# Designed miniproteins, single chains, continued (2): the designs that were tried, part 34

Each design is a single chain, and the fold is of that chain. pLDDT is the mean over its residues in the fold that is shown.

## One batch from the design tools (miniprotein)

Design m5162
Fold by ESMFold2-Fast:
Structure m5162 (fold): chain A 87 residues (1-87)
Amino acid sequence: SAEERRKREEEFRRELAKRLSEVHEISESKALEILNNVKNELNASMEELEKAVEKVIEESKKLGRKLSERELASKLRMEVLDLQLGK
């Protein structure tokens, strides 16, 4: 059902938010807010959000530091746009 799909998508975004909060200097609730904003602004799919999160985490590891809230929001938005541009 549409309700079951929505619940699964919301749960999935919460899982992504937890992963981001573990690697970056932000709360889980703030990470979820950023993900929801990116999803709504860019009409991002679950797959695009997942790949963007993975790329941001990888970049953070390569930099050897945690990203700020502002950097995280900007990089997630940019990664989603790059994925969409490549289609």
Scores: mean pLDDT 81

Design m5163
Fold by ESMFold2-Fast:
Structure m5163 (fold): chain A 97 residues (1-97)
Amino acid sequence: KIEEIVKTFKEVLGLNEEEQKELREALENSNPLQLQQIEFSVDLLKYIKENGKPGETFTYETELYDPALGKTVKVTAEVFLTENFELEVLKVESEEV
């Protein structure tokens, strides 16, 4: 799981060895909510890699458990992919499921 996240970021964002190490260490020290947010980011990056084109806006939807609310929430993210494959998060909304 952690290695899959690191691999995805390396392939999509071009992370160097130092950045990959820092990401791995951050993932190992993440709490469940942080890890879930990172998993969301990885799924979004995979979606963009498979379906995305530079200069286009994407909408990605997923369901995440929010421990603070004790509920599952639906998260919708609007993301713009630049020509340099940089991600700009335009909007994030959450609603209770």
Scores: mean pLDDT 68

Design m5164
Fold by ESMFold2-Fast:
Structure m5164 (fold): chain A 94 residues (1-94)
Amino acid sequence: YDEAAALYKEAIRLDPNFIKAHSNLASVYALQGKLDEARKELEEAKRIAAENDQIADPLVIASLLNALGNIYRAEGNLEEALKMYEQALEIRQK
């Protein structure tokens, strides 16, 4: 499973703006119980999406917000989790 993390880290080194690699790395960290690392990768993916219009569609941002909500929920931060889920839902509902 560290093998998968290493592969996504290499993909990020080759293309730092590869949002999917950041989100996949966050999923690997979450499965390992490394919630802080997972959150950091999702926040980075969200920042990349916000700064790169040609990559950032609303559905990508909504997916990142849902993933962040899942991490906050796992950390026991239910208020931030709810906030992330509500923002993601609002984007998906137009």
Scores: mean pLDDT 77

Design m5165
Fold by ESMFold2-Fast:
Structure m5165 (fold): chain A 85 residues (1-85)
Amino acid sequence: RLEEAIRLLDRGIEAARAGDLSAAAAYVDEAGELAVEALRERGDEELARRVEELTNRALGALVEGDLEAAIRAMEELRRLVEEAL
């Protein structure tokens, strides 16, 4: 699940770099849900909350059309999820 979330984040970052905000948002939202579910299943509630906050930050930046902020948030989210593997 965390490995799947990382793959979705990689696709989301690529979509954002290509200017496809709708695809980027869909990938980030799904990745965030998968990561939160996996972390809660193992009892890591604090890390799950941090993932939720970064996911919301990335989605907010995409809604505002701030691609640089969105990509930064997605890269930070990816790093956090990767460290949790």
Scores: mean pLDDT 86

Design m5166
Fold by ESMFold2-Fast:
Structure m5166 (fold): chain A 60 residues (1-60)
Amino acid sequence: SDIETLEEQMRKFAETMSDEELAAYLKRLQAGAEEFRKMGYEKNAEMLDRLAEIVREKLA
C-alpha cells in the first residue's frame, strides 16, 4: 500500500539522519499532524502520526 511504501522510505531516511535531525523532523511531523487535525483531515493526521512513531523509535 502507499502508506507502507512511505513508512519504508521514512525508515531508510531515518538511518541517514543524526539524532538532532531526527528530533527536528519529529517536531515538524507532529506540527503537521496537529494542523491536519484542526482542519478535519484525520486520515492525513494519522499518516503523519505513523511517520512520527518511526522517527520516535529511532530516537529511543
Scores: mean pLDDT 84

Design m5167
Fold by ESMFold2-Fast:
Structure m5167 (fold): chain A 76 residues (1-76)
Amino acid sequence: AQKEFLDKLEKEIEEMQRRVAEMKKKTENEYQKLMSTGELREEADKLKTEAEVEIASMRGKIKQKQEMAEFMREAL
């Protein structure tokens, strides 16, 4: 049971890390498009800031799951 839970947790961590990478790439592409028009700098900065907040939230959840996985590995 513990090994199955650990395997599931590690898979969830990988999926969340993939989502973070995808969000970073999408945000960077949109940021560059907005920055190509000098008038939309404020909109571009807002988009980047909002994405960074979302990414930070997801990274926090990833860290909590990683700490749980580490604790479980030490308990096995």
Scores: mean pLDDT 80

Design m5168
Fold by ESMFold2-Fast:
Structure m5168 (fold): chain A 94 residues (1-94)
Amino acid sequence: SMDEIAQQILQILEQLNPKLAAEFAETYRRAKEALRRRDGIALNAELIRIVGIMFEAELYLRQNNASSEQQKLLEEAIALVNELQRQLIAEYRA
């Protein structure tokens, strides 16, 4: 489910940067509210914010001498975000 994917992303981000994890949780909550309301403009804004959070996570790891383990976690989170975005868009179009 989308909630299971979001929970996996949250667990990874909490390990990398807890502030970004909190921002992701709030953005995902708003994305689900936009889906419930069938608000495509609001959903698109939250999808853009999710991408921004992942970019910030990548930048943070580059600046803080990230371990290979942390880099692998980021790659896993990016793959999960891509899946989450596809599911959010598919649900909106259904």
Scores: mean pLDDT 91

Design m5169
Fold by ESMFold2-Fast:
Structure m5169 (fold): chain A 84 residues (1-84)
Amino acid sequence: SKFDSHMQELIDLVGQTLGEKAEQEARAAYNLIKSLFEEDPNVAIEMAKQVAKDFVEEVRKHDPAAAPQLEKLANEAIAAMEAE
C-alpha cells in the first residue's frame, strides 16, 4: 500500500540519520500503529501523527537538511491512513 511504501522510506531515512536503534524504534512504532489501525483507526492516526512529530523533531536536531523529507514522508503516510 502507499502507507507501507511511505513508512518504509521513512524508517530507512530515520536509520540513515539517527542510526540502527532509532530505525528499530521507528519500525516497532510502525508495527504498533498498523495493529492499532485494525481496532481503532482514529487512535492509530493520532498516534501516527505524534510519533511522526517526535521523529521529525529528533532528525531536525541531528540533521536539519533531512527533516523536510522525513516530514513529507510522514504526512504522505498519514494521508494514506486517513484515506482508508
Scores: mean pLDDT 82

Design m5170
Fold by ESMFold2-Fast:
Structure m5170 (fold): chain A 86 residues (1-86)
Amino acid sequence: DPLIEELVDKLLAGTLTEEDVEAAARELGVSRRTVYRRIAELLEERGVIDEEERERILRSKDPLRELYRALIDRGVKELEEAVLKV
């Protein structure tokens, strides 16, 4: 899904916002939760996160924060500055 891939690129660049996720949900005709699920699944498929991290993110009431936290924990240090801006 090219749109989910664009959201993952924004996530890795530290520029993904809740508004980006809402816009993608509207464009795809799915829930915001489904967009987060597809992002987390793609990250797991690429070996960026593991299955436990994916499940934790999807059970969270703030999946975007948990996505950024997981990436920081995995050594994507540039995202630490993006999280501090929130």
Scores: mean pLDDT 78

Design m5171
Fold by ESMFold2-Fast:
Structure m5171 (fold): chain A 67 residues (1-67)
Amino acid sequence: MTEEELRSLAERIGEHTGVPESHIYEFLKRNPEASLEELIEHIGKVDPEAAERYREESRRRFEEAEA
């Protein structure tokens, strides 16, 4: 991903989860090949409630797509 794409992604996730954008950006910058699950785990270390909300939102989106 480009640096601009990483910043955009971190901003979107931060807005969605309430986790500071800088924490997400730093994680993605150091772990550019990290999976979504690894990102959620990292969010959980900063804000467990935000990680739970992100997991539930992802499940809901998947279930809606399958319905």
Scores: mean pLDDT 70

Design m5172
Fold by ESMFold2-Fast:
Structure m5172 (fold): chain A 79 residues (1-79)
Amino acid sequence: SYRELRERILEAVRAGDLETLRELLEEAVKTLSRDQVEALLKEAYIEALETRDAEGVAAVTELVREASRLLEQRQPYPP
């Protein structure tokens, strides 16, 4: 669910668990609406700014950018 993925993503950001964060963001792109994914990406970035040092913020920013690219590559099903 959106709520479950959101909590796990924010926890991974706070823990600096970049491997889990990458996996959760990939799952979000596959399972959630575009608006929900965009909201989660913004929340992950804000959480990193609040809880991580400059290196941690840079790492989370890179993963957010990767997830954003995957979201843009997600094509609508043919009609």
Scores: mean pLDDT 82

Design m5173
Fold by ESMFold2-Fast:
Structure m5173 (fold): chain A 70 residues (1-70)
Amino acid sequence: SIKEKFDEALKLLLKEKDLEGAIEKFTELAEKYPEEIEVIIDQLEELAKKYPEYKPGLEKLIEKLKEIKE
């Protein structure tokens, strides 16, 4: 499910501190479920607000996903 894949990416980011791995997993998720891209972006914006240390990487990902949506 999309939730399980999102949770896997969250584990990479928050538990393993693997920002690059997390970005890769979030990108794969958006490519596999393009209809859910707005929901993914909203969740990533909330993550960037809660974890400002990851904000630069997450903002770059959000911009990339916005280009895919358009």
Scores: mean pLDDT 81

Design m5174
Fold by ESMFold2-Fast:
Structure m5174 (fold): chain A 99 residues (1-99)
Amino acid sequence: MEIEKKVLEFAEKAVDRAMELLDAGKSPEEIREEVLKFAEKEADKLGFTDEERNIILTAVQTAVDEFIRAYREGMSREEARKRALEAAKDTYQRVKKAL
C-alpha cells in the first residue's frame, strides 16, 4: 500500500469532515476530537501497522489544526483547506526522513 497516498486521502477526508463540523457550529476542540475519532475508525478498518497508523493520524491532526488556524486568521475555506493539505504532506515528509 502506498502510505503517502493514504496519508493524503485521510488528510483530505479529515479536512472535509472538519468543514462539515465547522458549519454545524462545533468548537475547534470538538472538531479535532470528532475528526480524529473518524480517522482512527477508518484507519482501523484498513489493517494498517501501528507505525502507518501513527503517521496517518499525525498528518490528520496537523491538517485539522492548520485548517482551523488558517480559517480563524481570515483565510477562505478553500485557502484554509489547501494549507491544511500542504501541512499534512509536509508532516509526512518530515516523519519519513525520521524513519
Scores: mean pLDDT 81

Design m5175
Fold by ESMFold2-Fast:
Structure m5175 (fold): chain A 59 residues (1-59)
Amino acid sequence: MEKLKKLLEIMRNATTPEQVEEAKKLADEIQDYLDNKLTEEERQKFMEEAKKLIDEINK
């Protein structure tokens, strides 16, 4: 979850190409974690928490 929070923070404040590349790297790491490290139930729980976090940030 911390990596997702960092990704969203970078996406909101990205002003340099280096920050965009850091965001891509974090997104790739999160995707790998979802696909290869979590069970289906853990993935669903992660997605629900991620949705709540995104909704909170977009208020």
Scores: mean pLDDT 73

Design m5176
Fold by ESMFold2-Fast:
Structure m5176 (fold): chain A 100 residues (1-100)
Amino acid sequence: MKEVVLAMSTEVIKQARKAADAVAAGDRETAYKHLEEAKKNMDRIIETARDLGLPDDVIAEMEKVRDESYKKAKEAIDAGDAQGVYDTLRNGALRIADLA
């Protein structure tokens, strides 16, 4: 189970890199596109965890990590902080994997 969630979190980290690269290039529209893809991949991990029978309190914590990571990453995009976007989304993905 944990290994499956960790493998899926790789897609979130890939989108995090693309979002950070877009911020570094000054392309906020592309950065938001990749932020939305990162969120969709986090949502898929959470749905998979629910389908695999993880406890409701674990699912709730994953949803909280998703929401906090999305908010912080959006703030980092708006601030032009490429490293902040990458670190926020990567740490969120790894935290969701750790909860599984």
Scores: mean pLDDT 86

Design m5177
Fold by ESMFold2-Fast:
Structure m5177 (fold): chain A 87 residues (1-87)
Amino acid sequence: SFMERLVEAGKAKDLEAVTKLLIEAGYLDENASEEVKEKVSQYVIDLVNGKGVLIDKELAKELGVPLEKLIEIDIDIGLYLIQQGLE
């Protein structure tokens, strides 16, 4: 599944693979700056490795993405991790 591939890439700390998968799924805009792509992909790697943080407007601003998109990423990945018992 898509989520399985994303979580595997995140656990491997493969920044390039995570970025590509996030763009493919529409979580990350392909026209976003390289800095935004790196920060969002690193956030996903941290989340998958148990280093997730509280989602708020300040974090969304720091990562350079809309709060709504950050919440969507967090919920989708978090729900998958709970269902698989990988948290």
Scores: mean pLDDT 82

Design m5178
Fold by ESMFold2-Fast:
Structure m5178 (fold): chain A 86 residues (1-86)
Amino acid sequence: SKKVELYKKMALELVETLKRVFNIPDDVYNEFKEKILKAKSFEEIEKVIDELVRYLWENLPLEDALRFRVLAETAINIAKKEIEKL
């Protein structure tokens, strides 16, 4: 689905931001990237994003985890609006 592909692209950009801005380990980056690429539905992609947010909550300072959460929520809202246009 073109809509799922667009949402997947957004999720991949979130993982790239984690690698670039928050310097997560390569193994963790690759694991989340592969999970997103293998996802076949919105629900599967949302589950991976939830896991990613939980990882940050457990492994990053609270301020950084909260900043990423806001960034992720913003990216999700933008992607959903773009999907509505398709």
Scores: mean pLDDT 81

Design m5179
Fold by ESMFold2-Fast:
Structure m5179 (fold): chain A 65 residues (1-65)
Amino acid sequence: DERVERVVEEVIRNPEKANEIVGRALEEGLDEARLLEAMRRAGGPYATVAVIVDEYRRGRLRLPE
């Protein structure tokens, strides 16, 4: 999944922007489960991304404009 792989790489490269990167991808309709699986496979910050996904589901993710 090209879009999922792109998001994984962006988060690994810019972990300080994980909220923005993941939040935008989820707003664009990216599958949460596929993103988490890809992050786990890549050995990236799975726990961080899982927290962001949870915050998005609860409507608590605040993205800077």
Scores: mean pLDDT 78

Design m5180
Fold by ESMFold2-Fast:
Structure m5180 (fold): chain A 72 residues (1-72)
Amino acid sequence: MSGDKELLEAGGRVVRAKGLLWSAGIKTGKQLEAGDIYTKLLPRIVEAGEREDAKALTEVAEELEKAADEIL
């Protein structure tokens, strides 16, 4: 039931947020800062994915989106 869709949507949001963070790093010359932020959040992404926790994935995506906005 609907859980698979929610997990896919949350995972997709994380992928998009990572892209936004990387793009922000390139545009501002802060690629190392962007990479460091992603690396610190990577264990949380992996654990949330392994637990199939759409809420935890959404929370990490929001942190990545905020970091991208702060770098811009």
Scores: mean pLDDT 82

Design m5181
Fold by ESMFold2-Fast:
Structure m5181 (fold): chain A 55 residues (1-55)
Amino acid sequence: SPELEALRARRDAVAAELDREVARWQKTGSPEEKARALALVDELARLQAEIDALE
């Protein structure tokens, strides 16, 4: 399904962004970077639930 493929692509993009934010947080110890990483974790969980619902 084009919708499922779009969701998978977005999940992969968000996962890559999370890896970058975690790396930044590990270097800086910044609460703002930690908050961004946690928001990306929540977005990944939401995207995975959407993908699972369409399978």
Scores: mean pLDDT 87

Design m5182
Fold by ESMFold2-Fast:
Structure m5182 (fold): chain A 73 residues (1-73)
Amino acid sequence: MEEELDREVEAALYIIQGVIAKKAGDYETAADWFEKAAELLSGEDAKIYYRDAATAYRQAGNEEKAKSLEEKA
């Protein structure tokens, strides 16, 4: 059977941290959490959070990182 904390649950926790950081205006921290969540996910779900991370990096002024993540989405 899968572990007690599977990758999907871990990704969900990272997404929650990203949303909290974004609400606080810490876009760089939010982007880092969304990127970590995307790395744990696969397929279309991963693409969604790579896009969210890219948007947050762009809001933080990190255009190079945003561009790199958009290529993965």
Scores: mean pLDDT 81

Design m5183
Fold by ESMFold2-Fast:
Structure m5183 (fold): chain A 81 residues (1-81)
Amino acid sequence: DEIEKQRKKLEDLYADGLKLGSEALKTVPKEQIPKVIGLTLRVIGIYLDGEKALEEGDLDSAKQKLEELKKLVEELKELAE
């Protein structure tokens, strides 16, 4: 039950991160494209790490990955502005 709640939060942030990365690629200067790509790849990596933590029942690690994802989503949101 608690694992499913954390998984939903992780999936929602992952979807937001991918959407913001896509939107940022449309709006950023050409020089910022590598940064957007790098941040989007990090979103994917942290999501996979978080899913693995949930699979192992490690809620503390999953919550840490959720916080890391929140920071990446905020960085992508700032670039999309």
Scores: mean pLDDT 86

Design m5184
Fold by ESMFold2-Fast:
Structure m5184 (fold): chain A 94 residues (1-94)
Amino acid sequence: SMKELQEQVRKSLEATVAQLPDYKERLKKIDELIEKFKKADPKEQVELVNEFLKEEKSLLPLPESKKEAERVLVQLYTAEKLRIIGAEFDEELL
């Protein structure tokens, strides 16, 4: 039934939108990490990102250098921004 399909789509969109506060909270934590990263020396920058990945139980490999730490940080930021954009698009469809 088209009504059943519309209801399933609506529930899927609502489920995505329900995650929006969690995505925004994670982005806030990443923004705080970025501010600490900017003030840290290269060794502390690696340690800050490693600690964050461990606390968040991330499956991303632990960086061993400043360049790897910067790459991981960009990946974390980009992923949460894309999740927020996707959830906001889903909210507009409700």
Scores: mean pLDDT 85

Design m5185
Fold by ESMFold2-Fast:
Structure m5185 (fold): chain A 84 residues (1-84)
Amino acid sequence: MEGEELYKKAIEDLKEYVVKEMKKGGTEMSDEQMEKGATMLAENVVNEINPGLESQSEEGKKKKEEAIKAGKEAKEIIEKEKKE
């Protein structure tokens, strides 16, 4: 239960963080598109990861790592743009 709550919070924080950084970076996407994309990513991760078996599910672990990697890539692009 506590692990599930912590995981949900992490997903919500990730979603909020991505949207905020995209807006800060001056994206050409609409606010609706940004939130929809972030929501889909978070929901896909939750749908694939069984809460009861998240830490022991190889598939769930892979999905979570893939989502984190995608978030880092987006952040890296924003940072590079700011450094120009």
Scores: mean pLDDT 62

Design m5186
Fold by ESMFold2-Fast:
Structure m5186 (fold): chain A 109 residues (1-109)
Amino acid sequence: SLPWPIQLIKDYEKAGNYERVLKYYENLKKIYEAQGDLLGTAWAYVNIGDAYLKLGRYDEAIKSYEKAIELAEKVGDTEILKRAYNVLAEAYEQKGDTEKAKEYREKAS
């Protein structure tokens, strides 16, 4: 398992080591899932998507954001929902899907 300190994950992110960032949040996601923490799981999926986006793995980023949206809707967390729609729009834009990017930007507003 990856270490827990917030500073270590920030150091990996600053170094551009998004593979380690991804593994950290994948492990954290499994722990939140085991605890039944839907809010923590939704947040972990956003961070997993962000790591995939930084790695240029747009389809995997999209799937992670879609899972975050599903969980945020179940919890009623409008802040995570809005954030997930914004980064999902960015992922579609980088993939070249301008129509999907526009759709999700409108959902985020």
Scores: mean pLDDT 84

Design m5187
Fold by ESMFold2-Fast:
Structure m5187 (fold): chain A 104 residues (1-104)
Amino acid sequence: SSVDKAFDELIKAIKEGNVEKAIELLKRLFGIDPKTLLEYLYLASQGEFGKFVDMTYKASEEEEKGIKKLAEKLGVPERAVRTLYFLLKNKLYDPSALDLSKLP
């Protein structure tokens, strides 16, 4: 689907450190300000889910550099972006639950 392609493009943009494209795709896919979305994900990362991500997620050097660039640009903790990237990479999101994938 076009949504699945956009998520794959977002993963690639984050990994490659293309911050501008990542921000544009986040706005398109979630229908919410990217900083606000990442602040929600940071709160989610404070509990057992965040501990699970820390235990199971192994970022490459390239992925970690991209995560750091996006976090710095948006003024959010790296853990917020890491949590987002983990969800995207492992398809642990429900596209039907996202703003741009919900029917009115």
Scores: mean pLDDT 75

Design m5188
Fold by ESMFold2-Fast:
Structure m5188 (fold): chain A 79 residues (1-79)
Amino acid sequence: MEEENERAKKLVKEAIDNLVKAHDYLNAGDFEKAIEYAEKAIKYGEEALSLNVSPEIKRQAELIVKAGKRIKEIAEKGL
């Protein structure tokens, strides 16, 4: 559990960092980069969800995946 929680925390941090970049690119009108970083955020979030993690980390990862999917959808419509 400890090693999996630490790995999940790192994955969630990577997911958040990529989600912020996706949002910044979306606001800048760079839809291709917004999609790229949104997909990275989704991937890291889903990897965190695949681990046996605390409910708190699970909720964070689920929210990140949802946000990433929404950014990707908006950016794809902007192309």
Scores: mean pLDDT 85

Design m5189
Fold by ESMFold2-Fast:
Structure m5189 (fold): chain A 76 residues (1-76)
Amino acid sequence: MEVRVEPWVARVGEPVTITNLSPTTTLHVRVEEEGKEATIPPGGSVTLTFTKPGRYLVTVSAPGQPPVELPLLVEA
């Protein structure tokens, strides 16, 4: 599964971009702590902004593949 999260350490209000680097696979992204969900088409991206500092877990899943858990730190 090819996915990029930039930046991995963000500030409150700073945009975090999640990019789907797969040319053929749609990705489902979930940030459970914030109740955020997004679907990213092949080659697409989504931008998320956080209003609370904390350690977050970004879960990325694709059909038929095991989910990948990516840590994200948001600072005040």
Scores: mean pLDDT 80

Design m5190
Fold by ESMFold2-Fast:
Structure m5190 (fold): chain A 71 residues (1-71)
Amino acid sequence: SPMDEFLDRLTEYGLKVYKELSSKLSPDDAISFAIEEVNRRLRREHPDLTPEQRSEILRKVSNRLVDWVDE
């Protein structure tokens, strides 16, 4: 679905950030930082999203990122 494609693209960005940090931070800290970077990108590119909508998107991206990292 278009929503799944959108979430996958955000997760790809988060995974890129995670990989850059994986040599310097614990996995949990690297994931947390990656999700914060996804949050900053959402605020920049989709400023019309409500805080609740952004929180739901970030929760879904976080779940996907954990799955993708532990592949």
Scores: mean pLDDT 87

Design m5191
Fold by ESMFold2-Fast:
Structure m5191 (fold): chain A 63 residues (1-63)
Amino acid sequence: MEKIRRAEELAKKAIELMRKDPSDQKNWQEAIKLINEATKLDVEIGSKAAREVMEIAKEAAKA
């Protein structure tokens, strides 16, 4: 299903963006937008990506 592929691509971009600079507020906002779009296409893929993005942000925030 093409929706699954699109959701996977959006999720990967959000995670990549957060890994580049997890403390950047702009990257956080963009990652959230990408996650929301992925979730609209596939809730499971979006939820998994949101969880990973949150973990990256938590690790950065506690430094």
Scores: mean pLDDT 79

Design m5192
Fold by ESMFold2-Fast:
Parts: C-alpha cells; sequence; structure tokens
Structure m5192 (fold): chain A 77 residues (1-77)
C-alpha cells in the first residue's frame, strides 16, 4: 500500500538521520526502487533496495541490518 511504502521511506530516512548521513543521488535512486517495490507488494525487493540505499549513503552495517529488519517486519503480516 502507499501507506506502507511511505513507512519504508520513513525508516530509511530516520536511519540516515540517526547516523548523520545525507541522501546522495545513488541512495535516492535505490530508495525510489524500494518504495516502488513496497507499493507493488514485493517484500524481498523492497528490503533489498532499502538496504542498498542505506549502504550507498554510508550507513553502518549494524544500523543497516536494524533498518532492514524493521522494514521486513513492517511488510510481513
Amino acid sequence: SNELATQVAQIVVDTLRREGKAVNPEAAAYLRKAVSAAQNGDIEKAVEYAGKALEAAGVSEEARKEAVEKIRELLEK
């Protein structure tokens, strides 16, 4: 749903903020793909692209794993 896709974007943005990282063009491109995948109900691609967005922004592996887990829990019911 659009609401779930918005929440995926919010988790990514909150993680970037906590790590003191800015959204660069590569991270923004992956975030758009993650949001699109979440809108289409593609949980695996949403999680993959969200992880790549955080990696592209230079987020720590620990924070990236936490964000990916939160996104997976959000999208799985």
Scores: mean pLDDT 85

Design m5193
Fold by ESMFold2-Fast:
Formats: C-alpha cells, structure tokens, sequence
Structure m5193 (fold): chain A 60 residues (1-60)
C-alpha cells in the first residue's frame, strides 16, 4: 500500500547508509509482493516488517 510504503521510506531515511541500502530493495520487493497477497496476509506481513524497522530505529 502507498501509505505503508511511504512510512517505510520515512523509516529507512533515518537509518545508516549501509542499513538503508540493504533494506531498501527488501522494502520495494515487499511492497510488490503485498499487492498480490490477500488483505489479511498483506497486513500481517507488512506490519511485522515495519514494526521491526521501527524497533530497530528506536533501539539505535
């Protein structure tokens, strides 16, 4: 979804260059995959991924 993608990009811009470079392709692939998933699968998978990224930044 557009909103979740925008949020994940906001998160990645706060990461180190190495982390950002490593996670950006995964985020983009995830965004493409979620477009093919059921709403339930999409919400769970993306939520888990975004939550992990947010936790990473908060812990850093």
Amino acid sequence: SEELLKRSREITRRMTPEQRDAFLPEIEELAKKIAQMTPEERERLVREFVDRLEARLAAA
Scores: mean pLDDT 70

Design m5194
Fold by ESMFold2-Fast:
Structure m5194 (fold): chain A 61 residues (1-61)
Amino acid sequence: SAEEAGRLIAEASGVPVEDAKRFAESSKGTGAGAGMGVLTKWGVSPDQAERAGRAAAEAGA
């Protein structure tokens, strides 16, 4: 779910949960989209973006 994905993305990248949930929802269930949103907006490292993307994918977002 988007809530689970948001929580996991926030945990993996340090992004606020509210913004992480928006990324999960806007990516329409794709972890790649969530990871790219974190990388683009906050300039996190590729490793952090990959972790966020994997977390979102595992949560179904």
Scores: mean pLDDT 67

Design m5195
Fold by ESMFold2-Fast:
Structure m5195 (fold): chain A 70 residues (1-70)
Amino acid sequence: MAGERALEALRALVAGQPGARIVSAEIEGNRVTAVVEVTLDNGEVVRLEVVFEADPETGEVRIVDIRVLP
């Protein structure tokens, strides 16, 4: 349940970004670790590893880590 809320937040964020797509997403308990490709306005493609965490009591989702992949 908590991990599903984190996944929904990820999908909503990516749907709001025309250049962004989800490459992979893994649910682990209350966390989702995702690889997202973002196409920037200058045509560059950046891969990001983003970790979302859902609070198991409140259901609030936050980004706890963002890492640029090579």
Scores: mean pLDDT 77

Design m5196
Fold by ESMFold2-Fast:
Structure m5196 (fold): chain A 77 residues (1-77)
Amino acid sequence: SVAERQAKLRELAAIEPSPYIRELLEEVAESGTIDAIEDPDGSRRIAVAVALTLLNDPNFSLEKLKAQPHFVSPEEQ
């Protein structure tokens, strides 16, 4: 459910060391949808869409999420 995904996103945000990724996860958790995110170049929406897809995978892990290109900090790209 949406509520279960919001809870998972808050759990991931609480343990995320990157402020960039933490803020992204918190924004999705509060809005419940990717459409509520301000994203002029589309990169944040893609990152969120990938995160929501992975949260529906029973084998999901934070490590798999952080392996996605759009979850890399701009300073590490």
Scores: mean pLDDT 59

